# Ledger of designs, part 22: designed miniproteins, single chains, continued (3)

Each design is a single chain, and the fold is of that chain. pLDDT is the mean over its residues in the fold that is shown.

## One batch from the design tools (miniprotein)

Design m8790
Fold by ESMFold2-Fast:
Structure m8790 (fold): chain A 64 residues (1-64)
Amino acid sequence: GKEEKRKKILELIGEILRLIGEEFDLELKLERGEISEEEAERKIEELRKRIEELLEELRKLDKE
């Protein structure tokens, strides 16, 4: 129903925001020299892929 769709949208948004927060944390660690540039780049790339997957799911829910 409409309520189940809304709940799923909120869950996806929450997960996207969590991953974005992790990306900012990694960028802050890189700026502070707590992580290598190479390691930060790999981890940020993986997070961005996950965010794109969730954004695609969100777009599909908006259309259906």
Scores: mean pLDDT 82

Design m8791
Fold by ESMFold2-Fast:
Structure m8791 (fold): chain A 115 residues (1-115)
Amino acid sequence: AEEKGREGAELAEEAGRLAAESGSPEKARGAGEGAARGGARAAKLGEGAGAAAAGAAGLAAAGGAWIGARRGDAEGAAEEAAAGGVGAAAGGARGGEKGAEGALEAGEEALEGAR
């Protein structure tokens, strides 16, 4: 469980880096939306407060990235997507084996959104 959470967090950090390097607010927003999808999966499949926290962190990633993108701040939007994606991965891992699956998906979906 913890290893999948760590992988998800590393992928979310890479997604933020790629979005920031691209200078594209749209890619940063895509990364945030990906983190929100994985966080929602972790919240649905996982257990307890960790799973709920993963869902909330994913939503924060999407919202923060969206606000940054509307301001034309690709770097700030990317930082919000990465921070929320890492939070979704950490919360998902705490939600047990099934939560950890959502944690990995949060990172994978964030990375796909950043590409």
Scores: mean pLDDT 83

Design m8792
Fold by ESMFold2-Fast:
Structure m8792 (fold): chain A 98 residues (1-98)
Amino acid sequence: VEFSPQARADLERDLAETPGQVRSILDEAEALLDKAEASTDPEEARRYLHQASILLVAARILLAQARFFDPDNPEFAELEKRIDELGARLDALEQRLA
């Protein structure tokens, strides 16, 4: 299919920015998990875990989309590992609140 020059430029820009965007989202998710772990209020902790969960889902979607166009980028493998590590931490914290 033919794309307009602007549509091609927008796609290329978005793909180039994706590793940084995912990294930023993961930094926010990690900060929320840190706040949940430090919280003495179970309701406050659950709110932080819920927000972190939303960010991890967003990061997975963005990474999967970018990886479809650039499967050999080593940054994506490192980001996927970080998502899995933060996901495991989220699951462990949810079990403490159950």
Scores: mean pLDDT 81

Design m8793
Fold by ESMFold2-Fast:
Structure m8793 (fold): chain A 60 residues (1-60)
Amino acid sequence: SPEEIRARFEELKKKAEEELKDKPGWIQLTVLAAIDGQEALALLMLERGVEVPWSLLGIP
């Protein structure tokens, strides 16, 4: 569901912020922007009835 996708990506952003806190700001922002883009793509795929390739979106 859309809410499950959003919750999953919010968890990923939180973990990324935690893991990348010692990295340069441009790396932190790049990763967070990529996660936001992947969330938008996953939601679009769900809306269009396309299977979400979780592994290919960088989710373990």
Scores: mean pLDDT 76

Design m8795
Fold by ESMFold2-Fast:
Structure m8795 (fold): chain A 88 residues (1-88)
Amino acid sequence: SLEEAKEKLKKAIEAAEKGDLESAQKYVLEAIKLLEKSKDKEKAIELLEEALRKINELAGKEKDLEHQVSLSMMAISLAAAITALRKE
């Protein structure tokens, strides 16, 4: 469901902003699984692109290299999901 995925992405960003990157990554992966099954591919892509933008912004401001790597890995997962959805 789009609403469930949207809530998971919101929780992912909130966790990432607090430095809880383990929870952030978990929520990102859960949201991707929900969005891959969505009938509305266009809205699924929009939600993933907004999350990718926010994660990239956080990665750019991050001073801790370990946290920056975790944020970059989340961005790669989001970008891969967007690419897969666009193949249709």
Scores: mean pLDDT 87

Design m8796
Fold by ESMFold2-Fast:
Structure m8796 (fold): chain A 69 residues (1-69)
Amino acid sequence: SMQEELLKQLEELNKEALEAAKKGDYKTAARLFKEAMKVREKLSGELKEKAEKILEETQREGVRIAVLE
C-alpha cells in the first residue's frame, strides 16, 4: 500500500540522516530528517504512530552523535 511504502521511505531517510550525522554533515542530516518528518505527515493511524517512534529514536541518536562530536 502507499502507506507502507511511505513508512519504508521514512525508515530509509532516517538511516541516511544518521549516517550523515556520524560523518559530521549536519546540514545533510537536518535536510533528510525534515524530509522524513514530511513523510510522517502523509501517514495515518498505526503507521503514523510507528513513524513517530522511529523519528523520536532517530532524533535521540542524532543528538547523542552531535554531543559526542
Scores: mean pLDDT 80

Design m8797
Fold by ESMFold2-Fast:
Parts: sequence; structure tokens; C-alpha cells
Structure m8797 (fold): chain A 86 residues (1-86)
Amino acid sequence: MEKEAKELKEKAEGSIKLAEEEKAQLPSLFPPEVAEVVAKGLDEVIKLYQKAKEAAEKGDVEAAKEYIKKAQEKLKETGKKVEELL
């Protein structure tokens, strides 16, 4: 369990970093209106991955997996909204 919790923590940390990098590039990739929608979606994704990291640090593997799943679903929802705006 400790090994699995550590792997989930590392996955969450990596995903937070990628989402923050993506957010930084938004003004160069999208019009301001679209960039704002993506930024809000990425903020929620980052918060969910932060909760996953906290759960993993506590050894709650099931909660960590659930938050990672919610973050991935939120990322897909954000992508769909962007497609509807473009």
C-alpha cells in the first residue's frame, strides 16, 4: 500500500505540474474568452489533483484514485467546452 500511495502521489504531482504549464501557455493558444474557460477548468483539475496528493499522503489509496478520476473527467469536460466555443 505505501508503494501504491507513493506512485499515486507522484502521478498527482506530475499532473499538477503539467496543468500549471498548460495554463501558462493559454494566452498564446486561445482568444481571451476561451483562455478564461480553460483556465477555470484547469484550476478545478489542479484542485482535484491536490486532493488526490493529500489522500495519497494519508495512505488513502481509494480516495486518491477517485480524485484522479474526477480530475481526468473534469479535464475532458473542459476540452468539450473549448470545442463548443471554437
Scores: mean pLDDT 81

Design m8798
Fold by ESMFold2-Fast:
Structure m8798 (fold): chain A 95 residues (1-95)
Amino acid sequence: MKVEEVIKALVEGDFDKAIEILREHADDPFFRELLALVEEMKKRGATLDDIASLLLIIAKRFGVEEKIREILKEMGKDDLLQRFEALRKAYEAAR
């Protein structure tokens, strides 16, 4: 899977595109769980914190925290970047 394509779709708020990509890789348990989370978020309406939480899950699984920051900066998603960093710090502080 091109994890970057899923990250960009989530950052854009294009949950339909994210779902399509994740369905192609649903043979992997991680991507199957991620698919279920994205589908649930789409049904109830995703918050900024919901999107930031999904990005953190991906970042921890693949070690792509810096790539996510780069994508958020390039796409001008300053609010989402701020929420992502806040959740990351909270996760680290709980250790």
Scores: mean pLDDT 82

Design m8799
Fold by ESMFold2-Fast:
Structure m8799 (fold): chain A 109 residues (1-109)
Amino acid sequence: MKAGVTITVSADTPEELREKVEKVEEILEKYADGIDSVTVAYNPADPAAREAAERLAERFKKLGIPTRLVANPSLPPGTIRVGVTADEETARKIAEDAKKAGLEVSLGG
């Protein structure tokens, strides 16, 4: 069965945003073979969030993961949302690792 995981990254500085985004990259790279698709959403008015989102999307595409980059002007500045579709076991592991890394996570069916 398929499950959805949403990881929300929020930061007050571009440097903090980059550090949190690197944690997301490490987690998803670890579970890449179990991931069906990734969507990365960012506020297009935020250059740091856009750059981080584009970098994440490029990394996942290089890993062979179908990746969609979405401009969402309703997201707060300094925020990136990463939506992951995977099998239930992979989704649970991603959610657990993200929570341990101090990231905001929701698991959806």
Scores: mean pLDDT 83

Design m8800
Fold by ESMFold2-Fast:
Structure m8800 (fold): chain A 70 residues (1-70)
Amino acid sequence: SPIEELAKREAELYEKARRGEATKEELEELRELGKELVRMVGEKNNDPELEERMLKQLEEVVKKLEEELE
């Protein structure tokens, strides 16, 4: 399924970022993939408020990973 494929790729990038091995480009890819995953989940659940909450959480996670990289 598209969601499973997207989630697997996102998880791989997240693990790499958590190890401090991700580039800035890979962190941006992680953000973009996460946003797509959140949109798919929101659409599937017909819940735009859930999508908005998950997007905010994603931005916070990526920001923390970016701060840890520096």
Scores: mean pLDDT 77

Design m8801
Fold by ESMFold2-Fast:
Structure m8801 (fold): chain A 59 residues (1-59)
Amino acid sequence: MELYRAIASHPKTSEDELEFREGDILELLEEVDENYALVRSLKTGKEGLVHKSTLEKLE
């Protein structure tokens, strides 16, 4: 499981996007392109697109 921490909060602005808060832990499911990744929230179990600039990789 490849885990990332959200470094910013993001409201759900489209149906394909994930809503998250700063500090949420997200599992990487797929790298979609250079800017977006498909992730799953460990807090809510929901999946959606997030901008890669909002993510910090956990060791």
Scores: mean pLDDT 79

Design m8802
Fold by ESMFold2-Fast:
Structure m8802 (fold): chain A 60 residues (1-60)
Amino acid sequence: SMEEIREVIFEEASLTLELMGLYLKEKYSTDPEEKEEARKRKEEVQKRLNELAEQEQALL
């Protein structure tokens, strides 16, 4: 449905913005714990984005 497509696109956009913020945090943070948390979250976000890309392809 159009609603399902919109939900996927919105989640992809939100996660993409989060990913950009995490890249900046990992690169510029001076706290090693903050860097490690950002790295782990980047892995989770990237995995979810891959899942959403597959869902988007299935809905088209």
Scores: mean pLDDT 84

Design m8803
Fold by ESMFold2-Fast:
Structure m8803 (fold): chain A 58 residues (1-58)
Amino acid sequence: MREAVERYALEQAALAAGRKSDEELKEAIRNLALGLGVELSDEELERLVREARRRYEE
């Protein structure tokens, strides 16, 4: 479940990466995961933001 939530949040973040700052992406991922019952650490959120940026830039 956690991995599925992380993957979904990452995909949503990648779609929004060009329109949001890193802090906005971090908050979006955090809130989306919380809505699905998963609390992500700051370290996990920063990792997902970096991966979303990487996917958007490719």
Scores: mean pLDDT 77

Design m8804
Fold by ESMFold2-Fast:
Structure m8804 (fold): chain A 67 residues (1-67)
Amino acid sequence: SAVVEAEQITADSVIANLERIGAPQEKIERVRKLEQQRIEAIAAGDKEKAKALAKEIGELVKEILNS
């Protein structure tokens, strides 16, 4: 799916940026796991789960960037 491929590229970019700024490895792995679950939810058509995971990822990324 083109949507799943685009979402994976977006997830990989977020993770690469967190690695580049030296974010804690434990937090990077949490973002990676949540992004995988979000992409799986999108592929399954579970819009509610995908939105909830996107919110959780956004909150975690903001926490990392403001640390």
Scores: mean pLDDT 87

Design m8805
Fold by ESMFold2-Fast:
Structure m8805 (fold): chain A 60 residues (1-60)
Amino acid sequence: GPGLEALKSLGMSEESAKNLVETAKADPALGGALARREALERGFSEEEAERVAKAVQDSG
């Protein structure tokens, strides 16, 4: 889904991305926050981090 593809675009492994998407299904706000953190820690902009976080939240 869009959240999984967004996380993979950050360079996350498929396994790690799937685990984060499962977290977002149980808690979309937490999943979005974790996705934002991953993007920022990997050197992406705040704008891209927000886009990825939204995609992950909308996928839960």
Scores: mean pLDDT 83

Design m8806
Fold by ESMFold2-Fast:
Structure m8806 (fold): chain A 60 residues (1-60)
Amino acid sequence: MLKSTVEMSSKEKAEAFAKELNENDPRVKASVEGNTLTIESTSSVEEHIGLTLRAIGEGL
């Protein structure tokens, strides 16, 4: 299992992105605590890195 955390600029952005991830890929489990998005996945390393980079971009 791969795990990364991304600090978003707002709780609303973190929650919206977590919902999108949870809805679109059953291999991904996204959770939010405050402004922090945690992404856990059973995907490939490449896919997980891609999700993390997208979250960073959306969180800026």
Scores: mean pLDDT 80

Design m8807
Fold by ESMFold2-Fast:
Structure m8807 (fold): chain A 70 residues (1-70)
Amino acid sequence: EVEALRKELEEALERAREAVERGDTESAQRHLARAWELAKRLASLLPSDEMHALLAETGRRIRELRAAME
């Protein structure tokens, strides 16, 4: 469960990065939204310290990709 969600999160972030590089803002936004939902689901399964680290890291990666679209 946790490992499957981690894999899906990394895949969503990678697809978002590829969409950003192609200039496909619509696809990038969908993949970033999915990544954040996956991160929240993962965080709910983790101890507080790991939850905070995961959400902080995922939020940082999402902000960097959004900045690249602007």
Scores: mean pLDDT 84

Design m8808
Fold by ESMFold2-Fast:
Structure m8808 (fold): chain A 62 residues (1-62)
Amino acid sequence: MKKKEEVENFREAGEHQREDAEKYLEENGKTELAKEVREKLEEGLKKEVEALEKEAKEEEEK
């Protein structure tokens, strides 16, 4: 399904953004902040992916 690919692409983009933020903070010696940012971004991404998957399922039942 096209919608599943869009959700997967969004998840990958979010994972890249999280990794970039984590690496940036680690490279600047802020490993503690990197872990906090990673955790918050993972939770945010999980919520957004869940919402998109729910929307995709609703469109499939049209």
Scores: mean pLDDT 75

Design m8809
Fold by ESMFold2-Fast:
Structure m8809 (fold): chain A 80 residues (1-80)
Amino acid sequence: STLEKLFEIAKLIIEAGESEDEEEMRELLKKAEELAKTLSAEDRRQLIDAMREIRAAFADNPKAVKMIEELIKKLEKEVA
């Protein structure tokens, strides 16, 4: 279901935000990106809003914030 997919994507992004390993962050966010690309444009917009909130929660992890921001920008371009 779409809801299950959104929860899985959110979980991957949260795990990336909690990580201290840049390679783990990249792998988690790559999996999140692959799942996000299978969403409808409307569901993807909902995901982008959720990602902005998650990014704000991990402000103390600048590497994760930067990677999350880049993923948001990439997903926004693909919705436009």
Scores: mean pLDDT 82

Design m8810
Fold by ESMFold2-Fast:
Structure m8810 (fold): chain A 73 residues (1-73)
Amino acid sequence: SNAERQRVVRLATSAALVAVAEGKPDLARKIIEAANSGDPEGLRKVAEEARKQGLTPVADLIEEAAREIERMR
């Protein structure tokens, strides 16, 4: 569980940094909030928004974080 938590933090942080670099700080905030709350459904919704905005790498990282959280349940 600790290792999965560390992976979620790394994935969420990476996704948030890319989102900020792409001029989407609101998206970065949503990623961190959903990851911190351990909310895989919230993360999947944010991934859908990232994908709609053309940020496929961000969406892929968020989806991986959601899968890691689901593995902990």
Scores: mean pLDDT 85

Design m8811
Fold by ESMFold2-Fast:
Structure m8811 (fold): chain A 74 residues (1-74)
Amino acid sequence: SEAEELIERALEIAKEALKLAKNKELILEAIGLILRAIGLRLDLELGADEERILEEARELLKEAEELLEKAKAE
């Protein structure tokens, strides 16, 4: 599903940000995004509304991309 693909992409990007992050605040934000991605995957597996998960996944992906840019700028 599109939601599944966006969640996995956000998770990959958040993990990349975590690997690059040197600042404690960015490290904690990356961990937070990873946990949110895992939570959305679990919700989707438990039959949560896919439209809701899709909207949340799009926002998560955007936040992950922004965090990765911050981590690269350190």
Scores: mean pLDDT 87

Design m8812
Fold by ESMFold2-Fast:
Structure m8812 (fold): chain A 92 residues (1-92)
Amino acid sequence: SELQEEVKKLFDEALKEVTKKVEANDKDGVLETISELTEKVMELLKKYNVPKEVQEKILTLFLEVKIIASINPKETPEALKRAKEEVLKLIS
């Protein structure tokens, strides 16, 4: 779907940025990138009239990634990859 392609593109761009920020030991930059990704994805879900219950589940997945980024920034790229797979399944 068009929504899946747009979301996939946002995650792929965010993953590149997060990986770069992790390598630079820029924890604040990692958290900012996740927050920006969250806002952009949530706006797309709203635009495509995705059910509120699915939106809430996706928001929870992003909050889990932010928690991981806060505790172990180096684990963020893998957490983001897992979140991407789960989000894409939810909007299929």
Scores: mean pLDDT 89

Design m8813
Fold by ESMFold2-Fast:
Structure m8813 (fold): chain A 64 residues (1-64)
Amino acid sequence: EEAEREASRARIRAFYASHGATVSDEQIDALLWTAEQLRAIGDEIDEEIAKRLGVPLETVRAWG
């Protein structure tokens, strides 16, 4: 749902901010879209998605 997507965006934004980086909402949406597409392909687990995208496992799990 939209509220869950916004929570996921907030978590990704906070992660980048904690590392001194700025990320746009468009970049966050692209990351969320890519994770959803990888999951939709099938048999990709959250751990493999995190590894392929180079993001923390907790971030990928927060996107669900």
Scores: mean pLDDT 66

Design m8814
Fold by ESMFold2-Fast:
Structure m8814 (fold): chain A 68 residues (1-68)
Amino acid sequence: DLDALLAAAKAGDPAARGEVSQLLVEYRKSSAPEDQENAKRILETLGITEEQLDRAVAAGREAARRIG
């Protein structure tokens, strides 16, 4: 249940936070409307904009490229 998982993540459960992060990446990668809707719900619940997330992902990819 996505809603229960989001509530746990917002309450500070590390396992729920990890699972929500994985789901968010998967949902944003998917072209299915339901998955895109779930991605939006995660972002809204956590108070993160798509732009903020995209910026963080870009920074992470840049850091990973520099490690190699």
Scores: mean pLDDT 73

Design m8815
Fold by ESMFold2-Fast:
Structure m8815 (fold): chain A 61 residues (1-61)
Amino acid sequence: REELINTLLSLPLEEAKRVLKAFIESLRLPEEVKQRLLERLENADEEILRELAEEVGSLFS
């Protein structure tokens, strides 16, 4: 979990977004929840990306 967040934050923003998008899409969540997370990710800066990664990590753990 923390290792994933640290890895994402070490990547360029565009690459980190692609990795997190793939991770969100792999989760067993309702499509409405996934779509909402992906919409937030599309407009995310580095700070919001970190918040999303932590939120998604907490949902998966």
Scores: mean pLDDT 75

Design m8816
Fold by ESMFold2-Fast:
Structure m8816 (fold): chain A 72 residues (1-72)
Amino acid sequence: SLKEEAEKLIEEAQLAVAEGNYEEAVKKLKEAAELYRKLGDEERAKQLEEARKYLGEKLEKEGKYELAKEAY
């Protein structure tokens, strides 16, 4: 289901964060949020957007400004 697919993307994002791969984590969280929006779960999508913005701050600190723009 789309919900199971979104949950898998969140798990993959958490693993990416643990590995310090904030770029991959941002990508996975963006995909998961899009799936929750398709499911009509805007509250969950907003929670994922907040997590994505936090990771965007990490990318900016690393000097990866182009990639950080995708987090916002």
Scores: mean pLDDT 80

Design m8817
Fold by ESMFold2-Fast:
Structure m8817 (fold): chain A 84 residues (1-84)
Amino acid sequence: SKKIEEAKKKIKELEEQAKELEKKAKELLEEAKRLAKEAEELEKKGEDASELRKKAQELMEEAGEAEAKAQEAKEQKAKLEAEL
């Protein structure tokens, strides 16, 4: 039926959205780790790393937001699958 086709389309869209958000979160987290490592090396030399620390924290927050959105998409997908 048309309702089953629409549900399947939305399930696929939510699955793709969750996967893209998880990929984005992973990439942001890896970048945050690189900046944190650079900050650590500067701090060991007695140099100011405050901007790198701030950027790393911002990327970690963005990664957390992306993970939360991925989880929401997974929950919506599971609910739709249960209604089939």
Scores: mean pLDDT 89

Design m8818
Fold by ESMFold2-Fast:
Structure m8818 (fold): chain A 87 residues (1-87)
Amino acid sequence: SVEERLAEIERGLAALAARAKDPVIRELLELALDYLREETDLLQAAEFVLGVLGAVARLARERGDEATAAAAERLAALARELIAELR
């Protein structure tokens, strides 16, 4: 369901932000989480989160953190599934 997918993305973003050692990556993840919680248009929120997760994956790879990049890509896949459910 949309609610289950949203809850999974929120938990994933919070967990990834909490373990992020890079302050820029952490700030981007916290920004995505805050936007997802505050934005009433869930499609707009999911699309924004997807964009941020793409940026996080790229930055993590550039900085040698493949584990964070892979986690961000898994969350991006969940965001795409949420977008598909909302369309």
Scores: mean pLDDT 87

Design m8819
Fold by ESMFold2-Fast:
Structure m8819 (fold): chain A 61 residues (1-61)
Amino acid sequence: MEERIKKLREALEKAGFLDIVKSNELTDFDKLALQELLKAFGISPDGKLTDEEIEEVKKLL
């Protein structure tokens, strides 16, 4: 679990999405990109982001 979150954090940082996720200024385009990252790391199999899931991702980063 922890290794997966670390990889997700690094991927978000490299893609420049970390600041966007933390700012709560996610566009629909940013949400789609984040969903693909979550699927790739197995965090969200459906790739759908709720407000609760966004908060969980922010806490784990």
Scores: mean pLDDT 64

Design m8820
Fold by ESMFold2-Fast:
Structure m8820 (fold): chain A 75 residues (1-75)
Amino acid sequence: TLEEVRREALAAARKAGQDAVKNGASREAALHAALAAARETLQKAVADGKISREEARKLFEELRPEIEAAVDALV
């Protein structure tokens, strides 16, 4: 459950970052899009009762460096 949400958030971030780069966005804009997608995925998981708000916050903090590395790899 928590691992599934983590996987979904990272996948959403990677997709958003890649879509942004494909559409001509800067690296900084692509990173913002990726982080926004991860936050949205985690918020939906909290709303659906899959994880707590506290778990979502910790998971986002843990995922941030992975998302940054993934976006950096797109250039």
Scores: mean pLDDT 83

Design m8821
Fold by ESMFold2-Fast:
Structure m8821 (fold): chain A 74 residues (1-74)
Amino acid sequence: DRDARINEVLGRAGRELYALRRAGAPQAEIDELRARFRAELERLGVSAEEAEEMWATLERVVAHALADSAARAA
């Protein structure tokens, strides 16, 4: 199931992005994750445009989760 594989890629990328951002990883490591994410989605038939939109959504979700976590810790 293509949709199930796409959801697996999204879930894994989201978890990895959260961990990298939380650790303050260099932008180069984030860019490497993004490149892998795009390549995996392209192999599943997702267009580059759709993959970029999905990545932008992950970045927004992760940023919100990190901001909420930081506010609760402060």
Scores: mean pLDDT 84

Design m8822
Fold by ESMFold2-Fast:
Structure m8822 (fold): chain A 137 residues (1-137)
Amino acid sequence: PPQPSMEETIAGLEEAIKENPNDAELWKQLGEEYFRAGDYDGAIEAYQKAIALDPNDAEAWKNLGEAYFKAGDYDKAIEAYEKAIALDPNDAGAWHNLGEAYAKAGDTDKAIEYYEKALELDPNNERARKNLEKLKA
């Protein structure tokens, strides 16, 4: 099809970054493509560059947290999600992700608290509801 492949998209972003290494949005987009490719270490490095350039991008912090979570670093995922929530406290998805990270870290009480917060913000968040049901079973 006429759309570029993931490898072509990553190569294009790497070339754009060579010309504009201080563009936080390009680093964030590179991180998103590495994450989509399953290269969580590459995603972490790219998101860390984006955040160093723009530390107030709540989405970049949330995406960094997801990359750490997929890499199995739940403590760093928690730290990144807490930064995302401090910047955007109304992101139900970030509260849900924080709950999942605490559940994986073995803190069931914190996981329940943050899933309940996600449901307060978005009552239709079926993932948060199902995860909460499993922990209260």
Scores: mean pLDDT 90

Design m8823
Fold by ESMFold2-Fast:
Structure m8823 (fold): chain A 62 residues (1-62)
Amino acid sequence: MTLEEALKHLEEGLKAYKEGNYKEAVRHFSRAVTILTEVLGADHPLVKETGRLLAEALRKYE
């Protein structure tokens, strides 16, 4: 797992979220937060922000 892979998932998740495809956004944000947590640590600002985006996408998907 690489930072580049995580950033690609974050970008794809943001695109899906903007298009109203919350199911795809959840999938991409889930992958991104997992990779970012492993690479940067759970307390990193980008990890916390991606986790917040995942929570918002989950709320819209339900």
Scores: mean pLDDT 83

Design m8824
Fold by ESMFold2-Fast:
Structure m8824 (fold): chain A 59 residues (1-59)
Amino acid sequence: SLEEEARRIAEEVGRLADEGRLEEAVKLAQSYGSEAAAKAAREGRGDDAGVLLYLHLTE
């Protein structure tokens, strides 16, 4: 489902940010059009990046 896909993508962005792979996390968030998630990822806020990206993809 779209919600399951959004959850996987959000988890991936959060994981990349938490691993310190900030550039990859930002790039992934931007590829889905979420500047808010990209900003959170750049700041190393993995949980926030994931939540923001999930909301963007499901709304």
Scores: mean pLDDT 85

Design m8826
Fold by ESMFold2-Fast:
Structure m8826 (fold): chain A 67 residues (1-67)
Amino acid sequence: SKKAAALALYKMLKLHGLDAVYDYFKDLPALMEKLGIRSKEELKDYIIKMLRESGFEELAKEVEKMK
């Protein structure tokens, strides 16, 4: 589900950090194109959007503070 996917992305960020998650996504260019992710900033924004659309506003605010 969308909610489960949002939580999975959040957990990846908490465990590995934004730089490591972005490095993983950079190696998947077809997936990045489909999701509209072209930068580390756009990946961060995508995760924030998915969390907010799933009702996880507090988790979205945590992600906003990540580098």
Scores: mean pLDDT 82

